Designed miniproteins, single chains, continued (3). Designs and how they scored, part 37

Each design is a single chain, and the fold is of that chain. pLDDT is the mean over its residues in the fold that is shown.

## One batch from the design tools (miniprotein)

Design m9264
Fold by ESMFold2-Fast:
Parts: sequence; C-alpha cells; structure tokens
Structure m9264 (fold): chain A 88 residues (1-88)
Amino acid sequence: MMEELRERLAEAKENNDVEKRKEIHLEMARLAGASEEELKLLDAALEATLLAAAGKDEEAIKLVKEAIEKLNLPEEKKKEMLKEIEEA
C-alpha cells in the first residue's frame, strides 16, 4: 500500500493535481496512524496551499487558524501552532 501511494503521490505532484495530492497525503497519514485531529489539520493545511496558489493568502491563513481553533488539542499546543502561523 505505501509504495503504491508514494508512486501515486509522485504522479500527482508531476501533474500539479492538488486535489489528488490532498487525497493521497490524507491516506498516507491515516496509514501512519494519524489521529482524526491531525487529519483535520492536514486537510485544512492542504486546502490552504490551494488558496495560496490562487493568490488568496489571507484566506489561506484564516482557514488554517480556524482549523487549529476547532481541534480538540491541549491549549498550549494550539497556541504554539497559531504562533508559528503568525510568524510565517
């Protein structure tokens, strides 16, 4: 499974297929044992990448911040993530 996913990911990157890359990254994360909260964050980050590519940087940042705020994670970890986005 993982080797097949890596090949599909390489093809999606070569074709600039953002939707396919998002799907494959989420599947790889699931196989690696990512939690539902980690999958939600990854989904938002991949969507934000698409928005940024379209020149919607402010919308991309807002999407990631809102996703982090909605996660059921410790408050300290949420603050660390938000700080990284603010500094980026």
Scores: mean pLDDT 73

Design m9265
Fold by ESMFold2-Fast:
Structure m9265 (fold): chain A 68 residues (1-68)
Amino acid sequence: GMSKEEFLEKLKKRIEEALKKAETSLVVAQVAIHELEDLLKKHSEDEEVVKLLKEAIERLRKIAEELK
């Protein structure tokens, strides 16, 4: 199986790509927020993953607010 370290590296890259794409469209930002909220529900017991996802969702919400 994937190591936690490898999972975190892939998650960080996915978040970075989502943030870049979100800057181009409110719809893309809203979809990215929904996807990360779903991941947060699935990984709610992993404090490190929860922290990364919450910080990413917060950043995406700020991008979405600026695009409104």
Scores: mean pLDDT 81

Design m9266
Fold by ESMFold2-Fast:
Structure m9266 (fold): chain A 76 residues (1-76)
Amino acid sequence: MEELLREAERLAREMSEEEVRALAEKLNAMSAEEQAAFIASLSAVEALGLLLAAERYGFPVSKAARDAVAAKLAEL
């Protein structure tokens, strides 16, 4: 878990504001089901990294996307 968090934080720092904004906009345009499916298709590191990057830049992330990330982390 700690190793995964560190890797996700590293990935989040490597993403540009433009990349994070584009991903957040794409997620916000999706239905809750589509958002959950998209997050489920990512690795745990990618899913958590995206959430951390969005939080860092202040981009809103839906409850469906946050719940999907939490579900991935619960499997670890």
Scores: mean pLDDT 79

Design m9267
Fold by ESMFold2-Fast:
Structure m9267 (fold): chain A 86 residues (1-86)
Amino acid sequence: MKLSDEELELIERLKNAKSAEEALKLAMEYLKISSEELSFPLKSIIQFLYDAGLISEEEKEKLIEKLENKEDPLKIFEEILALIKK
């Protein structure tokens, strides 16, 4: 898939974020997401990162499984950031 300039800018901001909390705030502002519904937007973020080629199919499946198992959304987001900062 072709990434837009806005999508590329978001990825670079996430990579350069000083903390998971800062990166989550940036992603939520970009997607205009309420804090109460983090699991739903995280699924969309995971799919986007896979389509962008930043995570593997195995990494995507593992992250989606964690979301479906109702693990802490902030911890899942920290794992996402670790994967894209490689």
Scores: mean pLDDT 70

Design m9268
Fold by ESMFold2-Fast:
Structure m9268 (fold): chain A 77 residues (1-77)
Amino acid sequence: IEELVLEKLSEEEIEAIERVLRRGREAAAAEGLEAGRAAARAEAERLGLSPLARLLVDGAMDPLDPEVEERLLAYLA
């Protein structure tokens, strides 16, 4: 399922997601998880990522959030 999601993204979007996640993780390490999620979302919005790419960023920053998982699965249907 995750592999199929990655196939729908362009190489440019995958690179952008990796950059956004690195920024989010750095902010989380310095200021905590909530600050990391906010920084990642702001960067994703600034880069104009697709809704699917933004869901992947949210899931990677907070993989324990079941609402993000449900939304990602619904987006694939």
Scores: mean pLDDT 66

Design m9269
Fold by ESMFold2-Fast:
Structure m9269 (fold): chain A 67 residues (1-67)
Amino acid sequence: SALDELLKKLIGETLAELARKIAESLGAEEIEVEVIDNKTAIAIGYTEDGTYKITVNEDGTYSVEKI
């Protein structure tokens, strides 16, 4: 239904915002965010100390790695 599609989109937007906030907390001034199937958000944060990849999933699991 249209409501189910809206809820999936809101979940994806929420995950993207969380990934962005984690990147900002690491000192990233430049951040790229991608949402996959409205279930996973990946943020690439560029900091003075290097580049970080943040992954956040709808099940509440997350990872932060320096790339």
Scores: mean pLDDT 85

Design m9270
Fold by ESMFold2-Fast:
Structure m9270 (fold): chain A 79 residues (1-79)
Amino acid sequence: DMELLKTSARVIAEAALTLSPEQVRETVISALKSVAERLGKEAAKQFGELLLEEVRRRLGDSERARAAEEAIKEMYEEL
């Protein structure tokens, strides 16, 4: 369900405002792995795109935003 993925991406991006860059990276990797295991590789890639949009919107060009973007890129290579 696209709406559930979109809501989850928003919640994670909002939580990232209170996390360190290392914690943001771990949270993003864990979330992408969970989506891939439960819904498959293509759903995980769609989730990654939604998460990237929410991260850029909420975290701007911060170290936390870079940590999330790097984690998403690395996970796309693993998927």
Scores: mean pLDDT 82

Design m9271
Fold by ESMFold2-Fast:
Structure m9271 (fold): chain A 77 residues (1-77)
Amino acid sequence: KLDELRQQAKQLLAQANQAIAAGDTDSALKLAQQLEAVVQQILDILESRPITSIDDEIEISLARMQLSVTKIAIESL
C-alpha cells in the first residue's frame, strides 16, 4: 500500500539521519540505499496510476526529486 511505503520512507530517513549524527556512516549508507529502493517503489506506483489532477502531477514530481536527491546523498557518503 502506498501509505505504508511513504511511512517506511519517513522512518528510514529518520534512522539514516540518526546514524549520521552518531557518526555511523556505514549504517547511514545502508539505510539510504533502503530509502532509495522504497522511493523507487513509490514512484513506480504513482507512475502506473492515471493522472486525474494537478495533485497527482505534484506527487510524481516530488517522488522523482526525492529519488534524485537520495542518489546524490548516497554518492556523498
Scores: mean pLDDT 81

Design m9272
Fold by ESMFold2-Fast:
Structure m9272 (fold): chain A 85 residues (1-85)
Amino acid sequence: SATQQKVEQGLALAELAAVAAVRGDLETAVRLLEEAAKYFEESGLPVAPEVVQKLREAAEAVRRGDLRTAAQHVREALTLAHKAL
């Protein structure tokens, strides 16, 4: 479905954001988290608003250099998305 495809793209972007953050590319990590949030918003998934909120909270944590908090928010977002698939 179109919903599943957009969710899978959002999940892939969130995973790439984690890789960018670990490599110290915080600007790319923030951009990828914001792109992931946009795909979830466009997906129509019922839990998308909660996933989007957590991804945006993760992006804000990355901007502060708080990678521990960012990783926690990303894990929570991915768990919500996977449970809804």
Scores: mean pLDDT 88

Design m9273
Fold by ESMFold2-Fast:
Structure m9273 (fold): chain A 58 residues (1-58)
Amino acid sequence: SEELIKKAREAIENKDWETFARYVQELTELGDVEGAVELQREAGKKENREGDEEAMRE
């Protein structure tokens, strides 16, 4: 779980949301729901800041 959390945070820093989602799913499958929720909260803060700049991408 700790390695998955670390890799998920690296994905947040790299703005690699696909890789981030995979790690969050793996944490949930392992039963680490609390870790998955915390990571989603961190990603939400980063995504919101980026969304203000690139909201209209197709």
Scores: mean pLDDT 71

Design m9274
Fold by ESMFold2-Fast:
Structure m9274 (fold): chain A 87 residues (1-87)
Amino acid sequence: SIAQLEAELAKIDAMIAELRAMIERGASPEDVLAFMKKYNAEEIDVRKLERAAKEGREAFLQALEDVIAKLESYRDLLEAQIARLRG
């Protein structure tokens, strides 16, 4: 339903906003991973971030930017689905 898609969109928007805020405040990889797990993020994304954390801070931030980009793409797909159902 449109209401379910709008709820999912709101969840993804909140997740993107918090991840960006965590980057800005210099949150630890452990805190970011705990947040991702709490929000039931995809296991493949969690594993990618865990691996990058072992490689170093720069690698972790790069992997986190990739995860955020993936979430932004999913947000765009949800917005497009909502628009189609309204039209």
Scores: mean pLDDT 86

Design m9275
Fold by ESMFold2-Fast:
Structure m9275 (fold): chain A 84 residues (1-84)
Amino acid sequence: MRVLYVPLSPEQQELFRRAAAGDREAQEQVKRWLEELARRHGVPVPDPEAMLRGIGLLLRSGQRVTGLEIDLDTGEVSLVVEPA
């Protein structure tokens, strides 16, 4: 199975946090970033709503999302987390 690891910069981590909290502009930026990443790597576009819901739950548990693992065959995304 081919998996792409995408580390998130501090700026991107903050963007995902804001998007998960309901910031509409941050949600649109996350969607556009995922579409561009999918286009660049020739993979299916990840589901931004499912991903942001998962991030919101992890943030409420005191965890920080520091990266993404993307299955290059399916576009399925796993969240990489660290304690906040």
Scores: mean pLDDT 77

Design m9276
Fold by ESMFold2-Fast:
Structure m9276 (fold): chain A 65 residues (1-65)
Amino acid sequence: KEKKIEELKKQFKELGAKYIEKLKNGEDVSSIKEEMAKVLLEIAKIAGVELANELLDEFFEKLTE
């Protein structure tokens, strides 16, 4: 269970980095945004909404820096 949560967290962070790169290049981020939402929803379902919100906050902090 813990290993699955860490895997999902890593996947979300990797998708977030890819989102920022595509946005910087003027590319469409719709597909990545949808994939990120799916991963985040799965994290919320398995580990709770608090962890999902923490990951979202970290992503937006990187996005606004």
Scores: mean pLDDT 80

Design m9277
Fold by ESMFold2-Fast:
Structure m9277 (fold): chain A 86 residues (1-86)
Amino acid sequence: MKVVITFADGRTVEVEVPEKVTGGELAGAALDAGATGEEALSVAEAIAAAGVAPAEEVTAEEAAEALTEGGKKYPELTRVVSAEVV
C-alpha cells in the first residue's frame, strides 16, 4: 500500500508501505521516496508521539492514523500535518 504524507511546509511524499512497518522503517522508506533527513526524522517522531513503540509494527492504515495523530499532538516537534492511504 502507499501512504501520502503531508509536511508542515506543504511538501508531500508518497511512501510504499509493505504489509507492516516500524516507525524507523517508515522513516527510511520516506527517505527512499524523496523525503529529506529532517522530514524522515519528523515521520519517526510523529509515529512515536502517537504512542507506537520503536519495535512495534503497524499497517499502512495504522501508520497513516499514527502520523496524523502524532502531528496534531506535537506539531512543533513532528512537523507532520496529515497522512492518508492511497
Scores: mean pLDDT 81

Design m9278
Fold by ESMFold2-Fast:
Structure m9278 (fold): chain A 95 residues (1-95)
Amino acid sequence: MAEIDLSNLTLEEQREAAELAARGVPVDEIAERFKKKYGNEAAGQAATLAFLHYLARGDWERADKALEKAIELFKESGNEEQADALRAVYEALRA
């Protein structure tokens, strides 16, 4: 499995993203908050954390949307490597 990079977020920021997902905040809103504060790369990582949170809980519908949002944000930030890594995960889950 391709390596998931969260290095643009501190542990505290990672906890914030996970807590927002746990509270049922939509991934689009989580992404917008992190984009405004920390930029597109951090927003992509926050969306990735939301994906992992929903995946761990078996919420495939929300996990799917969060993963698509993360891929979009990484492409917008020019991080093609991370977008490709997440796309590989998405394709494996859809196979």
Scores: mean pLDDT 78

Design m9279
Fold by ESMFold2-Fast:
Structure m9279 (fold): chain A 85 residues (1-85)
Amino acid sequence: MPSILELIDQFEDALLNEDLKKAKEIGEQILEQVRKETDEQKLLQVAGRVVDVFNRLLYLNAPSEVLSLAEELRLRILDAIAESL
């Protein structure tokens, strides 16, 4: 099974390719893995990585649909991390 960090890399790639369906599916996998993760340091690393993905998309002037999905999934992932801490 891919690690959470590998899933975030795949999530970023899907968003950069404007594959919103794939990005949403990977985002749900990240959420599931975050809820199972017990390592607080790893959860904080995941939080930083998800924020970095959104900031990179903003810097690249990604389409509004991509940014909206990335923001929705970022908030859901960060909420899941907060609940896991």
Scores: mean pLDDT 84

Design m9280
Fold by ESMFold2-Fast:
Structure m9280 (fold): chain A 98 residues (1-98)
Amino acid sequence: SPVQELLKEAIEKAKEMLEKETDPSVKKSIEDLIGTLKEALASKDNRERLRLAIESEAGATVLAMRYSLEENEEMKEKMLEIANILGKASDLLIKELK
């Protein structure tokens, strides 16, 4: 499924960021993001999967804003890439629900 491949890509990118992060509170937020994405990937309900994808996009956007305030452009861009992937997954899920 194209949606499952996008969710897997978002998980792998978030895992790469988790390995580079040293702040315990940001690590916890990235771990929570990965957990929500894994729940979306495991869901058999496209409505629940869409809800979790939207929640994950919001979480990634908040983390990007935090990295922007810390002037960490590399990690900001990586979180924005994750948010963009999740936006694409949400668009595909909305089309399947129509």
Scores: mean pLDDT 90

Design m9281
Fold by ESMFold2-Fast:
Structure m9281 (fold): chain A 94 residues (1-94)
Amino acid sequence: MDAIQTQVDDLDDSVDAMNARINDINARAGSLSADDRQATFSTMSSILQGYNSYVDQVRATMNANNADDDVIARVDQIRSNITATINQINAIIA
């Protein structure tokens, strides 16, 4: 359970770091070309898709180890946050 909790914490921190980076880019948006911003956000989207795969692995590990409902709920929340971030990126580059 502790190892799974650490994986969830690391994933949450990674998503938070990505959101902070997206916000920083948005604050600097006026100085970036449209092409440069789109390329950067496309790269971030690919990274977030990788995070979704990682969440699937964590979820499978939790199921195999009969993890607590609280930890499972946290992983599901992180997945929702990743999806919301992808949608935010898509809205910015559209």
Scores: mean pLDDT 77

Design m9282
Fold by ESMFold2-Fast:
Structure m9282 (fold): chain A 65 residues (1-65)
Amino acid sequence: MMDILIEGAEVMAEMSLMNPSITVEQAIKGLDILVKSARDLLNKTDAEQFEEHVKKLKDEIIAKS
């Protein structure tokens, strides 16, 4: 399950950078929804690890925009 969430977050970040129809704000909101889902579906350790990974992706999206 965590592997699917990580892959989904990576794809969302990549699409935001490659597709001009997807705004930075929309990408960040999508990533926030994935973090919320991870907290509901995963144990604490895995959810925290996923949240740290998503934070890095958000920082990269903002920096490249």
Scores: mean pLDDT 78

Design m9283
Fold by ESMFold2-Fast:
Structure m9283 (fold): chain A 92 residues (1-92)
Amino acid sequence: MTPEEIVEEALKILEEMRQRAREAGLPDDVLAFLDRALEWAKEHRDDPQGVLDTVERVLEALREIARELGQPDFEAYADKLLEKVRELREKL
């Protein structure tokens, strides 16, 4: 994979997470947090490492939020996406 392809896959992970958060009925402030993270990542496409670091931190934060809200399916989904981010990091 090229660095550009890695960034595009990382952006897809954030978009998938945002869709799942909406479907799970997470609070509007969580959705806004995801929107801000996605916008930041789009503005920093030239920094694949920074994008991956940001996506990983966002997913880790969402796992904690899901745990606090009693959303085990969303927590499990965030764990699967974290594994994908780690795989993308290995390809950098």
Scores: mean pLDDT 84

Design m9284
Fold by ESMFold2-Fast:
Structure m9284 (fold): chain A 75 residues (1-75)
Amino acid sequence: SVAGQLESQIDELETQLKEGKISPEEADARLKELEAQLKEAYKAGKVSPEEYVRLDSRIGVLRILVWTLKQAEKR
């Protein structure tokens, strides 16, 4: 399913961030792509409202983490 594919990509990105295998800048770019894919999938009826809210919340949490990591680099 499209929701399952997006969830797998979010899981992979979270793991890469936690293991330091991806830069915050690269993670930010991937999160923007995932958010765009999620919005288009929702508009196309390929994800339910419940799946949309759940996946959007997960992307939002990772965006906060990436923002925090970027702020740490400026200090």
Scores: mean pLDDT 84

Design m9285
Fold by ESMFold2-Fast:
Structure m9285 (fold): chain A 82 residues (1-82)
Amino acid sequence: ALEEARRALEELARVAKEAAEEAIKKGDFETAEKILELAYETGRRIGPLLEEAERDPSKAEEAARRIVEIAREATEEVKKIA
């Protein structure tokens, strides 16, 4: 679960960076802004899960699974926006 969460977040970061760079290269700053907004919202969704895992280590596995789901969802959304 933890390794899968790491890979999902790394994939999201890569896809978002590439999509934003392509949008900027085309002069499509509105698309780049939408990608950045999505990344910010995704961070806000993940933050509470990390905080809960810190308070209760028994929740770490559940938090990791939810982070994978959120990261995969965000990656698909970036692909739709780009």
Scores: mean pLDDT 81

Design m9286
Fold by ESMFold2-Fast:
Structure m9286 (fold): chain A 112 residues (1-112)
Amino acid sequence: MLEKARRLYELAEKAAERGELDEEEREELTELVSELLGVPRELARKAVEAALRLQREYRLDAEEILLALATAIGVQAAAPALSVDEVAELARRALEGTPPAEIEAEIAALLA
């Protein structure tokens, strides 16, 4: 468990430093997120894509990337049909301090 959590952080640091992960590193990150958080691989994959998009646009550090991953998973648990773009935007707003109630209202609007 601890070795997997450390590897997750190392991959987040690599993404922060390089601005991107290669395909093998993205698949490893997806698997670690899926295993450590107990979520389906497809949900983990969308969260990874959303977090890496935010990192490219906003220059997130490793801790912010991990927070973006957790937020993207939470958003998808509430609304699994959302696109990567929609998940990334909601995760970005949450990282900027948007209240949970406002995020929930935006999810409801997207599902209408």
Scores: mean pLDDT 80

Design m9287
Fold by ESMFold2-Fast:
Order: structure tokens, then sequence, then C-alpha cells
Structure m9287 (fold): chain A 63 residues (1-63)
């Protein structure tokens, strides 16, 4: 379950980088949809990634 979402996000990010597009939430969702991920699942996954980024920033601030 989680592996498929992670793989789709990585592939979407690679496609965005290759195409020279801005890595926005909407662009990532659209690329994930092209990879067969439902929009609602893509949104939830990206929200989780944003939370992970916040946690990582908090950890860096605690260094």
Amino acid sequence: MDKKLTEAMHQASDLIAKEGLLSTRETLIKQMEKLGVKRSQAQKYLDQRVQQGRDAAAEEAAR
C-alpha cells in the first residue's frame, strides 16, 4: 500500500524535474494521477510528506 504511493511520488517528482516544471502540490498530484493514483490518495500522501518535512525541520532546529 505505502510502497505504491511512495513509488508514484518519486516517479512524479522525477518527471517534474525532467520536464523543468515547478514542484508544486498540484503538479505532483496531476503526475501521480497519470501514474494511476487517485487524487484523494495523492493529496493525503503529500499532506503526510509535508508533515514529515516539518518534523525534519524541527529536528534540525534542535541540533
Scores: mean pLDDT 70

Design m9288
Fold by ESMFold2-Fast:
Structure m9288 (fold): chain A 98 residues (1-98)
Amino acid sequence: DVEKEMERLLRETRRELDELLAEIEKHDPDLAALVRESAERLIEEGLEKAKEYLKQGKPDKALNVLRLSLEVAVGVARIALGVLKTIEERERRRRERE
């Protein structure tokens, strides 16, 4: 059941991440690529650590570390989108004050 839960979390997280990355890409495709690379590294590291805990017979810790890594990965994308919107607002205000 733990492996199925891990697969479900990964699937749900990748779906949410893809939606966030699609929004970032509409504004800045280079930033979207950077965020994708960063998020995938965080997911990979979390998976590796979760597998270590499973090998040690600690399924609860495996799920917790995976959940944390997935939340951080999505959080990076959310922060990037927020920052990008802030930069666009600043550029809009500069153009208005020519």
Scores: mean pLDDT 84

Design m9289
Fold by ESMFold2-Fast:
Structure m9289 (fold): chain A 84 residues (1-84)
Amino acid sequence: SLYEKRNELFEKARSRAEEAVDKPLDEQERLIDEMAEEFVKELNLPRHVARAEAYIIFQKVAREAGKLDLARWASRRAVEALRA
């Protein structure tokens, strides 16, 4: 089902985000772009929604890791993506 596929992709995205919280910003942005691309391709989400979802996942992981500035950055990017 689409719901099961969504959950699997979101869990995969969360796991990848957890490994990337201490990586350089360029690598973090590449990961977020890759996650968004998978959401577009596999879930048929509009690109701006897929990008926002990727930033929201990254924001939650960054917050859980205590990376508050990174979480704020990701939160702002998610809002920007939704406005596009």
Scores: mean pLDDT 87

Design m9290
Fold by ESMFold2-Fast:
Structure m9290 (fold): chain A 78 residues (1-78)
Amino acid sequence: MVIAKITVTAKDEEAARRALEETKRLVEEAGGEVLDEHLEGNKATVVAKLPSKEAAEEVARRVSELEGVEKVEVEVKE
């Protein structure tokens, strides 16, 4: 298990809110758990416990495919 911080930058607040909800869903599908969430303007942040670094990267990749998502950043704690 790893702790990952996933930060999504979207085109607007509505897109960021949709990305936040989808990121939470994708974390749960990957067998992870959402520990914290934050939405500020066009940026959404999810802190999640995930099975592996690869699982965190896969969640970020799928989030980056969402309409209106401009950038996804992932930080994994060892």
Scores: mean pLDDT 85

Design m9291
Fold by ESMFold2-Fast:
Structure m9291 (fold): chain A 80 residues (1-80)
Amino acid sequence: SKEEEDKLMGRLKKLQEEAVLKLKKLLEEGKISQEEYDNAVTKISEAYSRELEKFKKGELSADEAVERFKKKIEDILKET
């Protein structure tokens, strides 16, 4: 439903914002380059779209989409 989709979008957006904040701190501390920051932010945005699309297609539940997105964020942050 639209209500379930909107709720999922809110959950995923919060995770994205928290991840971007962590990346911004790494950039400000000189631990990553601007290019590494931009690449990581892009990958997170692509993962957001991918998990949301799979949910819309009925391939994943909302909770599964959130868990997969969280794991993908962790992988992106580890890969730098």
Scores: mean pLDDT 88

Design m9292
Fold by ESMFold2-Fast:
Structure m9292 (fold): chain A 99 residues (1-99)
Amino acid sequence: KDFSKDSIESDKVSVKLLKEGHALDIAAVSLPKLDLSKFSIEKQFAFFSEFLKAAIEVENKPAVETAIKYLEKLLPKLKDENLKEEAKQLIAEGKAFLS
């Protein structure tokens, strides 16, 4: 239930576990220290889209800000136009939440 690098590396990280453990803020602080380059752009997008949705649901502003930053970094790397539109919509929803 604790957020860790090993959990991400083992493909065992669930946004549900972070949300249930009230650990989204801890995860947000830890994410910049982790090497995510071993994961595909699509896998990173899937993780951060769910992370943003969970952060908004639990009203965690630092987690929402972190998710937006990662989605903005992933947006120019996405090759699928549908995923690009989804990323833009999620970023807009996150920014609206922060307003």
Scores: mean pLDDT 70

Design m9293
Fold by ESMFold2-Fast:
Structure m9293 (fold): chain A 59 residues (1-59)
Amino acid sequence: REALIEELRAADDATQGLILDELLASGEVTPEEALALHAAARGRKPVPAEGLRPEPAPA
């Protein structure tokens, strides 16, 4: 996990997208994991509950 975050941090936005696409295609990560890794690499702090919450109207 930490190695993936470091790799994403070193990459630019386009390369981050390619890395995450490859990981999703190979089944290495779930879409939720990919989103969390991207947020961490961008320097964002994900919420403690990892951002999964129900909404009344998800649309």
Scores: mean pLDDT 65

Design m9294
Fold by ESMFold2-Fast:
Structure m9294 (fold): chain A 79 residues (1-79)
Amino acid sequence: MSKEERDALLKKFEEEIKSYENLPVDEIEAFVQKLVNQLVFDALIEAAKNPENTLEYSEFIQEFIDLAKKYIEEKRKKA
């Protein structure tokens, strides 16, 4: 995965998480966990197809988790 592709995907997921802004934080956490599970599954498929990208996909998933967690904490501050 290129750095530009990774940044674009992270931004897309950040925007998707923001679309849940009217939901309680617990509901948002549940949706984020579901998205993380989907990303892990997709990363495993890509790792089987291209093992060289395994580390980059692991880093992407971790960055998404960190971004989502930061967003959830910001929502808790508003509550």
Scores: mean pLDDT 72

Design m9295
Fold by ESMFold2-Fast:
Structure m9295 (fold): chain A 84 residues (1-84)
Amino acid sequence: SMLEKMKARLEEKAKRIEELVRELGKKTLSPEQRKELEELVRQAQDILSRALELLKAGKMTEEEMREILKELEEIEERLRELLE
């Protein structure tokens, strides 16, 4: 139940990040902002891939899920800063 709720939050975070990346793709970004966007996208993809692997292996813990969600939240915040 708790892990299912955290998984739902993970899916929500992934959707929010995807939407922010889509909106940023419509903006004229400086070379510095573009590099930051590319790095944040890569980091988010790496985190999500690792989370999916742990879930498939049945090795995802609540503690690991909380840390993953925290890392994704930090990426989401940085993407929002680039959008504004």
Scores: mean pLDDT 83

Design m9296
Fold by ESMFold2-Fast:
Structure m9296 (fold): chain A 100 residues (1-100)
Amino acid sequence: SERALRVLRLIDELIELGKKLLPDASEKLKLAFQGFAGVAALFLSEEEAREAVLYLIEKSKQLSDEQAIELAKLATEALLTEGKEAALKKADEYVAKALK
């Protein structure tokens, strides 16, 4: 379907964005961000998906690789169950807790 092709193109764009902005990320972290990008592309507008992915990338820069993986997983779960605003709030709460 035409919609499916647009979603796949957005997923590819968001994956490449993650590779560009987190070139030193572990393979596990890359996969976790790919999962978030896929969900964002499926459920959000193109602009919202880009904003959400960029937000998570910026938040992850303050964290260890293991913490960034957990952040991405928690944000993905929140996005799937509660939506974009909940995902970004969950990311903020996790970062605040991790940096204590």
Scores: mean pLDDT 85

Design m9297
Fold by ESMFold2-Fast:
Structure m9297 (fold): chain A 102 residues (1-102)
Amino acid sequence: SSVDEIVEEIRSRLEEVLKMAEQGASLEELRKKLDGMIKWLEEQLEHLHDRLREIIRLHFHANGQQFLQMVEQGASLEELENALRLILDSIEHQIRRALAEQ
């Protein structure tokens, strides 16, 4: 399904963010990458009502900010991997819910 393709692309991009963090990328570089993913996701969801797109955007942004805070605080690679998995699960749930409400 188109949703499965979107979720797989988000997974791939989050794996890239994890690799960047492992390689010592700056918080600015990680933030820029996460912001790019949010923008890409908004473009994929252009067919949704603005309200539903806004909810997904805000959740992704909040989760991304929490991830960046964990990186700044020196979280372990395992903790960062777990955080990104939870972000992916949360975003997938919000997308599937939004599509069911349309």
Scores: mean pLDDT 84

